Designed miniproteins, single chains, continued (4). Designs and how they scored, part 58

Each design is a single chain, and the fold is of that chain. pLDDT is the mean over its residues in the fold that is shown.

## One batch from the design tools (miniprotein)

Design m14121
Fold by ESMFold2-Fast:
Structure m14121 (fold): chain A 78 residues (1-78)
Amino acid sequence: MKVKLEDKGGKFVGTSGNTIYTENFDVKGVIYAGSLLGAPFLVKDLSTGKIYKVTKVTVTKPFPLEDVEGEVEAELIK
């Protein structure tokens, strides 16, 4: 199914190991960086301290970058 873009306009901070770091969940950054890491991987929201386990990422519309669409399956684990 299509991913719903984050309405808060979160920001991608970076990656370390198999973890992606964001401030306010950045769906576009997770789609791009996550597709390179390969699922499963973790996403930590630095603004809330929440950690999500992403189990699947599929990019269905990779460009233009401002209109990225894809499928992300994730579970909140903390």
Scores: mean pLDDT 66

Design m14122
Fold by ESMFold2-Fast:
Structure m14122 (fold): chain A 71 residues (1-71)
Amino acid sequence: EELKEKLLKLIGEILDLIGDIIELERKIEKAKKEGKEEEVKKLEEELKKLKEELKKKKEELKKVAEELNKF
């Protein structure tokens, strides 16, 4: 079933994005402690992009799960 394969792939992609977000949040915290304001701004922009990608993947996951619930 292709829908199950898509679901598993999306879950994997979401987990990878969550990992990247956690790593980036740790880098932001370190940069804040070191007073690196410009670095913090750059990392926060990257974090925003990752969170937007995560939101899109979660929306795709909901659609695939909704389709699976019809079977």
Scores: mean pLDDT 83

Design m14123
Fold by ESMFold2-Fast:
Structure m14123 (fold): chain A 55 residues (1-55)
Amino acid sequence: SDVEQIEMMAALLAGEAGKTEVEEEHFREAARRLGLPLSLVPQALAAREKGKEAR
């Protein structure tokens, strides 16, 4: 999904910057690079938190 693409790109951007933690700014930049609306950034952040909870 678009949200998952933003998550993957944000992780890559954080890695390129030498950071282990992905921040909101990386999600915003990921959306811009993918040509996706920034309104998806809150959804991508929420999806990342769900991933950490390991349902």
Scores: mean pLDDT 74

Design m14124
Fold by ESMFold2-Fast:
Structure m14124 (fold): chain A 92 residues (1-92)
Amino acid sequence: GSMAVDAMIDMARAAKEEGGTVSVKVEGDTVTITIKGAGPKAKDAAEKAVKAAEESGGTATLEVKGDEVTLTVSGLSPSDITALALAIIGLQ
């Protein structure tokens, strides 16, 4: 399975457990996940998601501004992007 997708879903779940909100935006082969109210678990999971995306041959950019985390990942397959977007939307 895609380690990148699994890690990003874990990040979204951690954010929800900490009382945060998660949103996802898809543009072509790029997925942007924004977390508001990110606690330490969500931030730790975000670092793991960056590594998983890089190991899967993708590229990842992580921006942290206080309790807001923005993770942008490119180079995922269309099926992985769809699975990820649906999973994260389902967490709202």
Scores: mean pLDDT 82

Design m14125
Fold by ESMFold2-Fast:
Structure m14125 (fold): chain A 62 residues (1-62)
Amino acid sequence: MLEGAQLNVEGTLLYQKGKYEEALEKFREAIKKGNVLALPNLAKVYRALGKYDEADKLEKEV
């Protein structure tokens, strides 16, 4: 749980830098560690990458 929170913060910082692929990896790891708060952030990254179908699926799970 604590690791998931850290990964979510790292993903957010990478997203702000425009490093969407790196942010995607961090948010995926955060979710694997049980941080469900990373799901909306992961959807936001998928939209930034043009992966709208993946983003829509994640929003329905939140």
Scores: mean pLDDT 78

Design m14126
Fold by ESMFold2-Fast:
Structure m14126 (fold): chain A 87 residues (1-87)
Amino acid sequence: ARERLLEAFEAQVAAAGEISPELAERLRELLERAVAAVEAGDLAAAEAALLEALRLLAAATAEVSDAELAEQARALTAQVAALLAAG
């Protein structure tokens, strides 16, 4: 489960790397932090890291509302937690 989640994140990091290596590095750090937070049971820290990652991507591509980003971060945190719990 963790490996599949990181593979999906690697695709996003690779796309960010085509924009800038610094963007890719920051995105990788945030996604790894989110996964570690979920594994530790700190869903609030995971949501914060995912929200920062979504804001970083939105700034590079297209702007969306902070409320929509926060909702997406909550949904992704729940999905990450469910995938890690499944195996």
Scores: mean pLDDT 69

Design m14127
Fold by ESMFold2-Fast:
Structure m14127 (fold): chain A 107 residues (1-107)
Amino acid sequence: LSDKELQALTYLLAGASYYNKGDYEKAIEYFEKAISLGIPEIEARAYTLLGKAYDKQGKFEEAKKWYEKAIEVNPESKTAWRNLAEVYEKLGETEKAEEYRKKADEI
């Protein structure tokens, strides 16, 4: 791994640690730091984790934004499609939630 890749991974892991402790604000901070380093594979994972952290805070519009970015970077992410469907359900968009659940099942 390059030094930059290792740093991005370190920030991603720190964010995940804060997420697991329920410190979603700190988790978001570290996921944003991971994204700032511009490593595409880390970036896709960090977008999904940002969406999860915002979802845990009840910030469903922000969660939707980050899951949509995760799918733009990695359309094969079954996890991102499934999480996006869950957020649409929470926003009351049941028809769109069902559409995206089907998309996840195809992957």
Scores: mean pLDDT 85

Design m14128
Fold by ESMFold2-Fast:
Structure m14128 (fold): chain A 86 residues (1-86)
Amino acid sequence: MSRVEEVKAAAEAGDVETVRKIMEDILKEGNVQEALDAAVAAAETGNPEAVRVSIELALKIPFKNSQEAARAMGVVLLGVGRLLEA
């Protein structure tokens, strides 16, 4: 299973500790694309704590280009929207 799939499964199970650990591992490796994909996957589960972690991760990602920055903005907006409607 990919790390993005692992994050999604953990977030759906309410295992926020595993979500945070996998996301921190991805961020530590500098894989911005995988980190953004994982943040989106966690935010889309609708679990409030997973959404919060996805926002934290998006804010910590070092961007290499405007496309990565735009995707991070998308994660923040998605997460904030879900938290406001929860």
Scores: mean pLDDT 73

Design m14129
Fold by ESMFold2-Fast:
Structure m14129 (fold): chain A 95 residues (1-95)
Amino acid sequence: MAERLFNGAGFLVLVAKVLIDEGDYKGAAEQVEAAVRLLERALELGLAPDEGLLKLLEEVIELAKEVAKNGDEETKKRAEKTAERAKELKERATP
């Protein structure tokens, strides 16, 4: 179950990259937020923190920062909150 959530988060990150390339920052914000929620749940279900998880969290943080730079005020606030949540997860996943 946890591995499926991790794979789902990876897919949402790929979708967010496509949406950013298309200029859909609102859509990208929704995808990176959903990815963080899946990763939080995966960790709760016992996903072992590894290099793949840390790398995916770093990608989410970078994408959320890019969305925050280019989105409207609502999208920016949403993306900034997502970046903070992803940073917190990364710290919790790093012993």
Scores: mean pLDDT 85

Design m14130
Fold by ESMFold2-Fast:
Structure m14130 (fold): chain A 68 residues (1-68)
Amino acid sequence: MDRVLEVLGEADNKPLTAREIAERLGVSQSTVRRNLRRLEAEGLVRRVRKGKTTLYQLSVEGLAYLAS
């Protein structure tokens, strides 16, 4: 689901939670988490930890993918 990458790109350097991404896309958090796991495995998304909160942000490779 490339829409997750689009939402992260739209956020312009702002890390987002899976909940925030799910809200923006109108899909379930479980769907977003599954897609984020795949994107992390592909190196397109990185995890950022802020205390107890897990945030997600595009990697350099993910930004390049959206630009192509």
Scores: mean pLDDT 79

Design m14131
Fold by ESMFold2-Fast:
Structure m14131 (fold): chain A 66 residues (1-66)
Amino acid sequence: LSEELEKEIKRALAEIAIAVLRQMERNGVQLSPEAREKLEKAIEYLNQGKYDEALKYALDAVRLAS
């Protein structure tokens, strides 16, 4: 994979993970404080174009969402 394609894939995966977490909250799932912190960091990194960090934090948030 090219660096450009890898970056694009990581951005898409981070966006999907964030969307899943937001849908869980809409369905009444209460995120733990740790999961919310990871979600907020994922959104910040996504907005900064730091897709590796965005994906890492988004996946951490998904794992902690319970």
Scores: mean pLDDT 84

Design m14132
Fold by ESMFold2-Fast:
Structure m14132 (fold): chain A 79 residues (1-79)
Amino acid sequence: EEELEKLMKEASELAKEILQGRFTPEVREKARELGVEITDEEIERFKAMPEEEQARYRVGLALRIIGAALDKYFEEKKK
């Protein structure tokens, strides 16, 4: 559980940055470590989106980060 707690804390911190629209190189690197790639092209597309779609993208990406962390943990621990 300690490994899961650390991973979830890291994923939650990353999700907070994403929800605030902060796509720094550090945020993108941590996302990549969890198996979620945030490309320059994706960020440029995000910036061109309407406000409502930008909010939906941020929420969806934050959920993908949390889901990726959980999936990675349980795939390594199951079977």
Scores: mean pLDDT 78

Design m14133
Fold by ESMFold2-Fast:
Structure m14133 (fold): chain A 71 residues (1-71)
Amino acid sequence: EEEERRRRSRELARDIVVQLTVGIAKALGRPDLAEEIRRLADTDPERFVALSDEVWKAFEEELRKRGEERR
């Protein structure tokens, strides 16, 4: 049960991260990245982490740029 609970928690956490990252990619106007992230989460977790980092950095940059650009 403990193993099952930990695995379930990891799966849920991963699903949440995937959903959040997909939402961010879509908000950036990159639905192609959203689909890639969703796909990589199942097929290549290592690439998923790398691409997720890239999307989050791009989101942070866009937020800064929009804060400057709202004129």
Scores: mean pLDDT 73

Design m14134
Fold by ESMFold2-Fast:
Structure m14134 (fold): chain A 100 residues (1-100)
Amino acid sequence: MIEVVELTVSVHLDPSVSPEERERLKEEVERIIKETPGVLDYKVFESPDGRTFLFHVLFESEEGADEFLEKLEELRREWLARGIRVSVSYRREVVLLPAP
């Protein structure tokens, strides 16, 4: 068994956000996931109405998860500064996975 940190991040978009802007915001979150050291895997799910993105991210350590959350908070502030109305929530847990 290996110990990993699992983050489930929900991004909820105001109906005023266009489909083009929604895709851009999703890509911005994926960018910070890819730039964060110690990411083991991630998955993205979209609600049928396209207003909610769910990011499921696995980190090898709590330090990587903390770095990602810091970058995500900075990104959220940038979105608000651009007049984009979003709400972001997350759940963190430590899980044991089978060794590879």
Scores: mean pLDDT 81

Design m14135
Fold by ESMFold2-Fast:
Structure m14135 (fold): chain A 82 residues (1-82)
Amino acid sequence: GVKEKLEELFEKYTKKMLNSPKSEYPSLMDELKEEISKLIPKELIPKVNDLIDILTDVMLNSPKSLYEKLMKLLLEEILKLL
């Protein structure tokens, strides 16, 4: 279902960000926004995009050791909207 596809997307993008410089994080998170928008109702897209923008800023100001935890928290917040 949608939950399993979102979990797979978040694992994929978490790995990409762990293996990329911070300068690439905004573009990777924009790609994640596009992929998520294909899976969720259109009414939720603005709220999900806001959550991703907040997390992008937090991650740019955080050590990579927190990235898996931060990405899990974002996924959990998105799943609560469904």
Scores: mean pLDDT 86

Design m14136
Fold by ESMFold2-Fast:
Formats: C-alpha cells, structure tokens, sequence
Structure m14136 (fold): chain A 64 residues (1-64)
C-alpha cells in the first residue's frame, strides 16, 4: 500500500523533472536571449504551467 503511494509520488516527481528538463533544453536549442528567458520566468510567475511554456517554445521553434 504505502510503497505504491511512494512509487506514484516518485513517478510524478520524475515526470515534473522531465518537463523542466525539456523546457531548459528548448531554451538552449532556441538560443533564447536573456530578455526572452526573463519573459518566460515572468509568465511562470503569473501562473503559466510548465506544459504551456513548453508549448510556447515549441511554437516559436517552428516559426524560427
């Protein structure tokens, strides 16, 4: 019982870390300027999810 609960938490944490890693990787791939990175940080502070930030960067990558 408790082991299954812990495995779920570990899995969820691993997924969140993967999303953060994907976001950072996209920032590096796009060679975002300091101002562009600050804009993403401000959007995150305003309540934009990591998934939404990833979508925005993927859209920008397609346009570039």
Amino acid sequence: MKKEERQRVIKETAEELRKIGELIDLEIELKLSKEEREELTELSKKGMSTDELIEMLKEKKKEK
Scores: mean pLDDT 75

Design m14138
Fold by ESMFold2-Fast:
Structure m14138 (fold): chain A 80 residues (1-80)
Amino acid sequence: VLEEIERLYREAVEAYNAGDKDKAIELFDKAIELVREAYKQGKISKEEAKFLIAFLEGNKYLVRGDKEKAFEVRKKILKE
């Protein structure tokens, strides 16, 4: 499951670098759903799921150009 999340992350970054921000966001959303499903199935810890979701949501804000919100999301989750 982590390998599939990593693949979606890589594809999202590649889409962003190609100028397709909408596709990048869609791929990040798919990765977030896989993280939620993996946690629901007991395949990853709650802490790992929180970290991965914060990381992926932060990347969505970076794609949108909102660096401050991206930092806020990551900081809030990782500090707990």
Scores: mean pLDDT 76

Design m14139
Fold by ESMFold2-Fast:
Structure m14139 (fold): chain A 88 residues (1-88)
Amino acid sequence: SSVVERARQVAARAQEVARQGLATADRAAEYNPALAAVIRGAARETQEAAERLLRAVDEGGSLADIEQLTARTQELTDAVLTLISSAK
C-alpha cells in the first residue's frame, strides 16, 4: 500500500530528524539551556510519534489512522527542523 510505504518513509525521516534535534540540543545546552530543553522535548515527542506510527503499520491499523498518524508525525518533524534552524 502506498499509504504504508509513505508512513514508513515519514517515520524513518522523523527518527533521523529527532536524532539531529537531540544533537542540536546537546550543543545548544552549553550557551542556551532553555532552548536546548525545548528542542529536546520536541525531538522526543517526534520520536514517540514515529514509534506510534510504526506500531500502527506493524499491527495492521486502519489506513485512515495510519494517514492521520503520518500527518501528525510530519508536522512534528517540520517543527523540529524549524527549531534546529533557529539554533544556528
Scores: mean pLDDT 90

Design m14140
Fold by ESMFold2-Fast:
Structure m14140 (fold): chain A 56 residues (1-56)
Amino acid sequence: SIDASKLSPETLVLVSLEALKEDPSNEEARALLEKLAKSPQLSPAMRALAQTYLAK
């Protein structure tokens, strides 16, 4: 396990997307991605990526 508190918001988006590729029904990964998509610390490009996935 990797300590999430030491990861950047961009890395957390990528980790959440990878978890959802393994299990699309992973509600914890979806909830984390939703919080990250609303974060002002996330770049516009990464926020767009997260929002695009969440719209499906």
Scores: mean pLDDT 75

Design m14141
Fold by ESMFold2-Fast:
Structure m14141 (fold): chain A 98 residues (1-98)
Amino acid sequence: MYAERAEEYARKAEEAAKAGDGVEAGRYAALAGAAAGAGAEAGASAEEVRRAAEYAERAARAAIEAAKAGKGGAKGAAGAAAGGASAAGAWFSAKLAE
């Protein structure tokens, strides 16, 4: 459930980055990270949270690359950072819960 949402957002972030739309890439990265975090909070399986976190990381990377190319500026970079942080948190929570 949460991993599927994170995957959809990661794909959209990568598509936006390829189109040069760093703002949308950053937005989708933040949404992917939020999906991973929501999964962890809802008590989703460690495996599902791990998959969601992996997709959120992928989305964040796409947004960062778009921002480096001068697309989306500060908003794109902020979205990528938020997505990455949420993903990291989810990973840590999943491992701590074992």
Scores: mean pLDDT 71

Design m14142
Fold by ESMFold2-Fast:
Structure m14142 (fold): chain A 91 residues (1-91)
Amino acid sequence: MIDEEVKTALILIMLTITKQTLERKPNEEEVKDAVKMIKKATELATELTSPENLQLVIDALEEVRKTARDSGADDVAKAAEEGIQKVREKL
């Protein structure tokens, strides 16, 4: 099994890449990829047990949600909101 610290780092990298893509006015395929990335990151985050690591992921998802709303990427914002809710259930 992947170590929790490694898993947390991978999740944060995935969300950081997603945020950077959104800041560049993403095309339709980049929006679809962003939604897939958020969903994968959320699934990995539900395996985390550390409250500190869960909070880092929630904070990263909140940044993605804000950037998505600023970019008009409604599908990405919705995916991030759903991810925040699922990760908060683990706290």
Scores: mean pLDDT 85

Design m14143
Fold by ESMFold2-Fast:
Structure m14143 (fold): chain A 57 residues (1-57)
Amino acid sequence: KLTAADVAKELGISRSVASQILNGVRRRLPLSAFAPLLARYGLDLLKLLQVVSRAMK
């Protein structure tokens, strides 16, 4: 139910990066797979976990 636009607005990132995160969530990647995005874009770990939780249900 989350779109790339929703994720992009919530995390303050571009739609393309948001699409990569949603694709990773749909593939059930471990949190370690998102570590490069956290480091590169300065993402809030708590916000990322909230997005993942809502996307996975």
Scores: mean pLDDT 70

Design m14144
Fold by ESMFold2-Fast:
Structure m14144 (fold): chain A 74 residues (1-74)
Amino acid sequence: MSPEEEVLKRLEELLEETRRMAEEGVPASDIYDRAVERLAEINAYAREHGVLTPELRERMAEIWEEIVRVIREA
């Protein structure tokens, strides 16, 4: 798996975790704090592997918008 694919995979896993936490009744603020911490780790991984390009950032932003939408609807 490429580092770019690994970044997107980690974001999709974070989206699934966010949905699960919302279903379990975790407070939206706690879900958001967790998601922000995980996003920081994913960004660090992308920078370490030199793949944090404008194109990858755009794809990451699309998944992040979906994560925020799930939290907002919780």
Scores: mean pLDDT 85

Design m14145
Fold by ESMFold2-Fast:
Structure m14145 (fold): chain A 85 residues (1-85)
Amino acid sequence: KEREELEKKIAELEEKIARLEEILEKHPDDKEIQYALGRTYEELGDLYEKLGDLQKASEYYEKAAKYFEKAGNDELAEKARKKAE
């Protein structure tokens, strides 16, 4: 049941990412949307880490770092990169 709850949360975050990416395609320099994508990818990384999928966790942390950097938040980008290691 715990694993099923995590998988459901992952699906919800994946849907959120799809919506945010659609908005970002129309407004590519929107710092708020870039920040929201960074946060959502970081949450996905945390969930995959809890599932023991360290490879996917690392991949999502790297995506989070990229979006935090684009949003101009270098501190959050560095924290996400360290989690990816």
Scores: mean pLDDT 85

Design m14146
Fold by ESMFold2-Fast:
Parts: C-alpha cells; sequence; structure tokens
Structure m14146 (fold): chain A 59 residues (1-59)
C-alpha cells in the first residue's frame, strides 16, 4: 500500500542522498530484527511484504 510504496521508492530513489539515508536507516532496523517486528514497526500487512521490499532494495 502507500507506506510500502513510499518505503520502496525511498530505498530505490535516483536521489543518491535519499536512497543512502533510507537504506542506512532500514539496514539498522533489519540488523537483528525479525521480519514480523519490521512489518509491525513499518505498518506493513505481513512479513512477506517486508522480505520482498528488502530483496528489492538490497539487489
Amino acid sequence: AALEAALKNALTSSDAATATAAKAAFALLIDGASQAAIAAALGLPNSATVANLVAAALA
């Protein structure tokens, strides 16, 4: 949904500063955190959505 799209857009932005800051913040969030906890923190519907966003952002 909107939050998922916004997060993915920020992480994959052509604006290097925005992408770098979003990626660094997200990396801290996933470092040691479960996908369920990340989904809850970001208001996403499920852990599979988080897994897909992480895969897309880190590729």
Scores: mean pLDDT 57

Design m14147
Fold by ESMFold2-Fast:
Structure m14147 (fold): chain A 82 residues (1-82)
Amino acid sequence: MSPEERIAALVAQLASADPAVREAAIAELVALVLEDPSLLPLVEERLTAALKAGRIDRSTVLRWQVEVGVAQLEAAVRKVFE
């Protein structure tokens, strides 16, 4: 599966009525962006499109922003001090 296909599948999972499925999808999207930071704009574009289409709510997008921001900050600090 290509990164683009995987991102599309995970964004679709964010439309799930099950909070556990949505939380798992956010965690996988964060892991993908940490592995390849060049994917961040693509993930944000797909999340914005899903939000505008009413497929996901603002709280899901906010949770993504917090989780990816914390993870990227932790990775950046590690690179500076290691």
Scores: mean pLDDT 81

Design m14148
Fold by ESMFold2-Fast:
Structure m14148 (fold): chain A 55 residues (1-55)
Amino acid sequence: MEEIRKIRDEGVELLKSAGLDEEAKRLEEEMTRLEKEGATPEEIRRKAGEILNEA
């Protein structure tokens, strides 16, 4: 799960740098929620990709 945390942190920082603060918050919340719910790393990456692609 270390790689998932890195992807989340880097994605959040990227979105914040672009001025997309709401998308950054959503990415952090969704990835953290899925991790707590026991989602697979693959499912978490897929959700992160969806949010990043929509931003």
Scores: mean pLDDT 78

Design m14149
Fold by ESMFold2-Fast:
Structure m14149 (fold): chain A 60 residues (1-60)
Amino acid sequence: MEAEEYLEKGRKYFEEGKLDEGVEYFRKSKEIYLKQGDKEKALEAEVELGLGLIKAAVSK
C-alpha cells in the first residue's frame, strides 16, 4: 500500500537525519490514508511524525 511505503520512507529519512524529507513523506502518507477513509492510520502517521520531530529536537 502506497501510504505504508511513504510511512516507511519517512521513518528512514528521520533515522538519516533528513528531517525535511521525512516530514514530507509522513505528510504524504497521512494524506493518502485520509483519502482512503482510514482515520486511524492517518492519526498513527501524525503521531509518529510528532514523536520523530520531538526526538530530533532533543538529539539536535
Scores: mean pLDDT 79

Design m14150
Fold by ESMFold2-Fast:
Structure m14150 (fold): chain A 58 residues (1-58)
Amino acid sequence: GAAASAAGAAAGAAAGARYGPDHGGNKMTVWSAFAGGDRAAAEAGGLAGAALGEQLGG
Protein backbone atom coordinates (compact mmCIF):
# COMPACT_ATOMS: atom_id res chain seq x y z
CA GLY A 1 0.00 0.00 0.00
CA ALA A 2 0.86 3.67 -0.06
CA ALA A 3 2.21 3.66 3.49
CA ALA A 4 4.49 0.70 2.77
CA SER A 5 5.67 2.33 -0.46
CA ALA A 6 6.43 5.60 1.32
CA ALA A 7 8.30 3.78 4.11
CA GLY A 8 10.26 1.81 1.52
CA ALA A 9 11.14 4.99 -0.37
CA ALA A 10 12.35 6.68 2.83
CA ALA A 11 14.43 3.66 3.87
CA GLY A 12 15.85 3.30 0.36
CA ALA A 13 16.72 7.00 0.18
CA ALA A 14 18.48 6.83 3.54
CA ALA A 15 20.44 3.75 2.49
CA GLY A 16 21.29 5.30 -0.86
CA ALA A 17 22.53 8.50 0.72
CA ARG A 18 24.63 6.57 3.21
CA TYR A 19 26.11 3.99 0.86
CA GLY A 20 26.42 6.12 -2.26
CA PRO A 21 29.12 8.62 -1.29
CA ASP A 22 30.75 7.11 1.82
CA HIS A 23 30.83 3.48 0.66
CA GLY A 24 32.49 4.64 -2.56
CA GLY A 25 35.35 6.20 -0.61
CA ASN A 26 34.34 9.73 0.29
CA LYS A 27 37.16 12.20 -0.39
CA MET A 28 35.39 15.10 1.37
CA THR A 29 36.54 17.87 -1.02
CA VAL A 30 35.69 15.80 -4.10
CA TRP A 31 32.28 14.79 -2.74
CA SER A 32 31.55 18.37 -1.69
CA ALA A 33 32.09 19.30 -5.36
CA PHE A 34 29.84 16.37 -6.39
CA ALA A 35 26.86 17.26 -4.23
CA GLY A 36 24.63 15.82 -6.96
CA GLY A 37 26.17 12.39 -6.40
CA ASP A 38 24.69 11.89 -2.94
CA ARG A 39 21.33 13.21 -4.17
CA ALA A 40 21.37 10.81 -7.12
CA ALA A 41 22.22 7.91 -4.78
CA ALA A 42 19.41 8.92 -2.41
CA GLU A 43 16.95 9.21 -5.31
CA ALA A 44 17.96 5.83 -6.74
CA GLY A 45 17.65 4.28 -3.29
CA GLY A 46 14.26 5.91 -2.84
CA LEU A 47 13.04 4.53 -6.16
CA ALA A 48 14.26 1.02 -5.31
CA GLY A 49 12.75 1.26 -1.84
CA ALA A 50 9.41 2.45 -3.23
CA ALA A 51 9.31 -0.45 -5.71
CA LEU A 52 10.12 -2.95 -2.97
CA GLY A 53 7.60 -1.33 -0.62
CA GLU A 54 4.74 -1.58 -3.12
CA GLN A 55 5.60 -5.23 -3.82
CA LEU A 56 5.68 -6.08 -0.11
CA GLY A 57 2.65 -3.91 0.66
CA GLY A 58 0.42 -5.79 -1.80
Scores: mean pLDDT 55

Design m14151
Fold by ESMFold2-Fast:
Structure m14151 (fold): chain A 98 residues (1-98)
Amino acid sequence: MEHHEKGLKLRSEGKLEEAKKAYEEAIKEDPNYAEAYNNLGEVLYELGELEEAKEYYEKAIELDPNYADAYKNLGVVLEELGKLEEAEEYYKKAEELE
């Protein structure tokens, strides 16, 4: 949790590489912390690492199948990757979970 809170602060300050490391440490401390995977995915997305961001969002959903934000974020990455039909399906799942 401490590393996750640090990552949130660093990301809000635009310190993306430092935020990435903080979320990686949060995941090492709690490998089942779905929110840390989702937040690491968001940082990776901002860094342009789209395929890696996709993998972390998929892991967040695996750990918490009701995580609406992770479905929405996966939709955004799929849209950027040109997978518009898949993106639409994940956006619908996110809406259903809200």
Scores: mean pLDDT 85

Design m14152
Fold by ESMFold2-Fast:
Structure m14152 (fold): chain A 109 residues (1-109)
Amino acid sequence: GLAFSPEEQALLTEALRRAAEAGRREGPEAAIEELRRQARREEEAGNHTLAARLYSIAESLRNIAGGLFDTPSGLKKLDPEKLKEMIAANANVAPEVIEAFRELVAAVV
């Protein structure tokens, strides 16, 4: 992926933590929706690369959930192996972003 500035990495960290909080309260579907809300906000702010990354993370979580949005209950546990692959795909960022991503994964498993 593209390298992010320190400011963009801080925004990504905040977005991932907000998604993790939503996931802990309301399950994986809420985490995905929070990522999409944060992505839209960043897109409106002109942070198109950050928005694209957040949309990509949301779609990866949705794909791992196997059509979570097509299943009203949101009760299906995510596949841990696919979650590990998603973490690895985001490993080329600051340690703070990686930790926030791990917090998101823990919130949705």
Scores: mean pLDDT 68

Design m14153
Fold by ESMFold2-Fast:
Structure m14153 (fold): chain A 80 residues (1-80)
Amino acid sequence: SVGEEILKEFEKRLEELVAKASSLSLEEALEQLKKIFEETKKKILEALKEGKLSAEEAKELFDKINEKYNEALEKIREIS
């Protein structure tokens, strides 16, 4: 599904960021995390606008990406 594709891409981008976080300053890592999160939110909204996701599916995706964002934030803070 489109929602599963968006979530998998988001998770992959977070994993890549966490993997390279030790090579980045805390500021750089947090800026990249914010960019990934904002771009993913935009993808969800565009999919909703295009009728590829229902409003309920979009809400569930926002909840999931918020959870994953917070998990990645904690991991980045621990590395720094």
Scores: mean pLDDT 86

Design m14154
Fold by ESMFold2-Fast:
Structure m14154 (fold): chain A 68 residues (1-68)
Amino acid sequence: DEEKKKLLEEARKLAMQGLDALANKDYETAIKLFTEALKLAEEAEAEPAFLTALRTAIQQAQELLQQS
């Protein structure tokens, strides 16, 4: 429905901002953005591939934060 479509659009926007934060080595911001994107994507019942990608991105950002 339109509400889930809007949630998915916001999740994608946050995921893109999370990728920008990762590129700038702002790992704490990337984790926050990907986590919010995941919440919205789950509420939107997004495709499993997108949910998996967000979970993987969060784990990678957390690993990079611990290594920095």
Scores: mean pLDDT 88

Design m14155
Fold by ESMFold2-Fast:
Structure m14155 (fold): chain A 70 residues (1-70)
Amino acid sequence: MSAEEYLKKARQALNDGNEDEAVELLRKAFELDPSAVLDLTMLLIGAAISGHKKAVDVAAELLNEAERRR
């Protein structure tokens, strides 16, 4: 499974209200491609709009880590 596939599944899990699964998938996507910062930003915005605090916190953490590798 590619980073893009993990991000797609994370978005689907958020839509289904499965925040814990979305968090797990976000971490796996970042492990495969830390440079996917735009996709992480889009997921963070979507999670914030939907009120998914755990996913927002994890996405923000991963975005900060991605910035460190610039």
Scores: mean pLDDT 72

Design m14156
Fold by ESMFold2-Fast:
Structure m14156 (fold): chain A 81 residues (1-81)
Amino acid sequence: MEEYEKLIEEVKKLIEEAKEYLKKGEPKKAIEKAEEALKLLEEFLKKQAEEQRAFPPSKLPELEKLKKEAEEIKKEAEEKL
């Protein structure tokens, strides 16, 4: 699962960057980073499905949590525009 671990680290980094931009009052940049995180998660899941790779159920809660965090940051940033 090396590809998964790398993806999760990248997504977490993008979410933290989005939070920092939101905290600094740059909602447009926060939206951009949150969208990038969501896009990476979506592309990863699509690739796994296309390559017939089974995703372990034990990893799903982490993926769902990150997706929810990114969506919440995006929504909060959009409200501040």
Scores: mean pLDDT 78

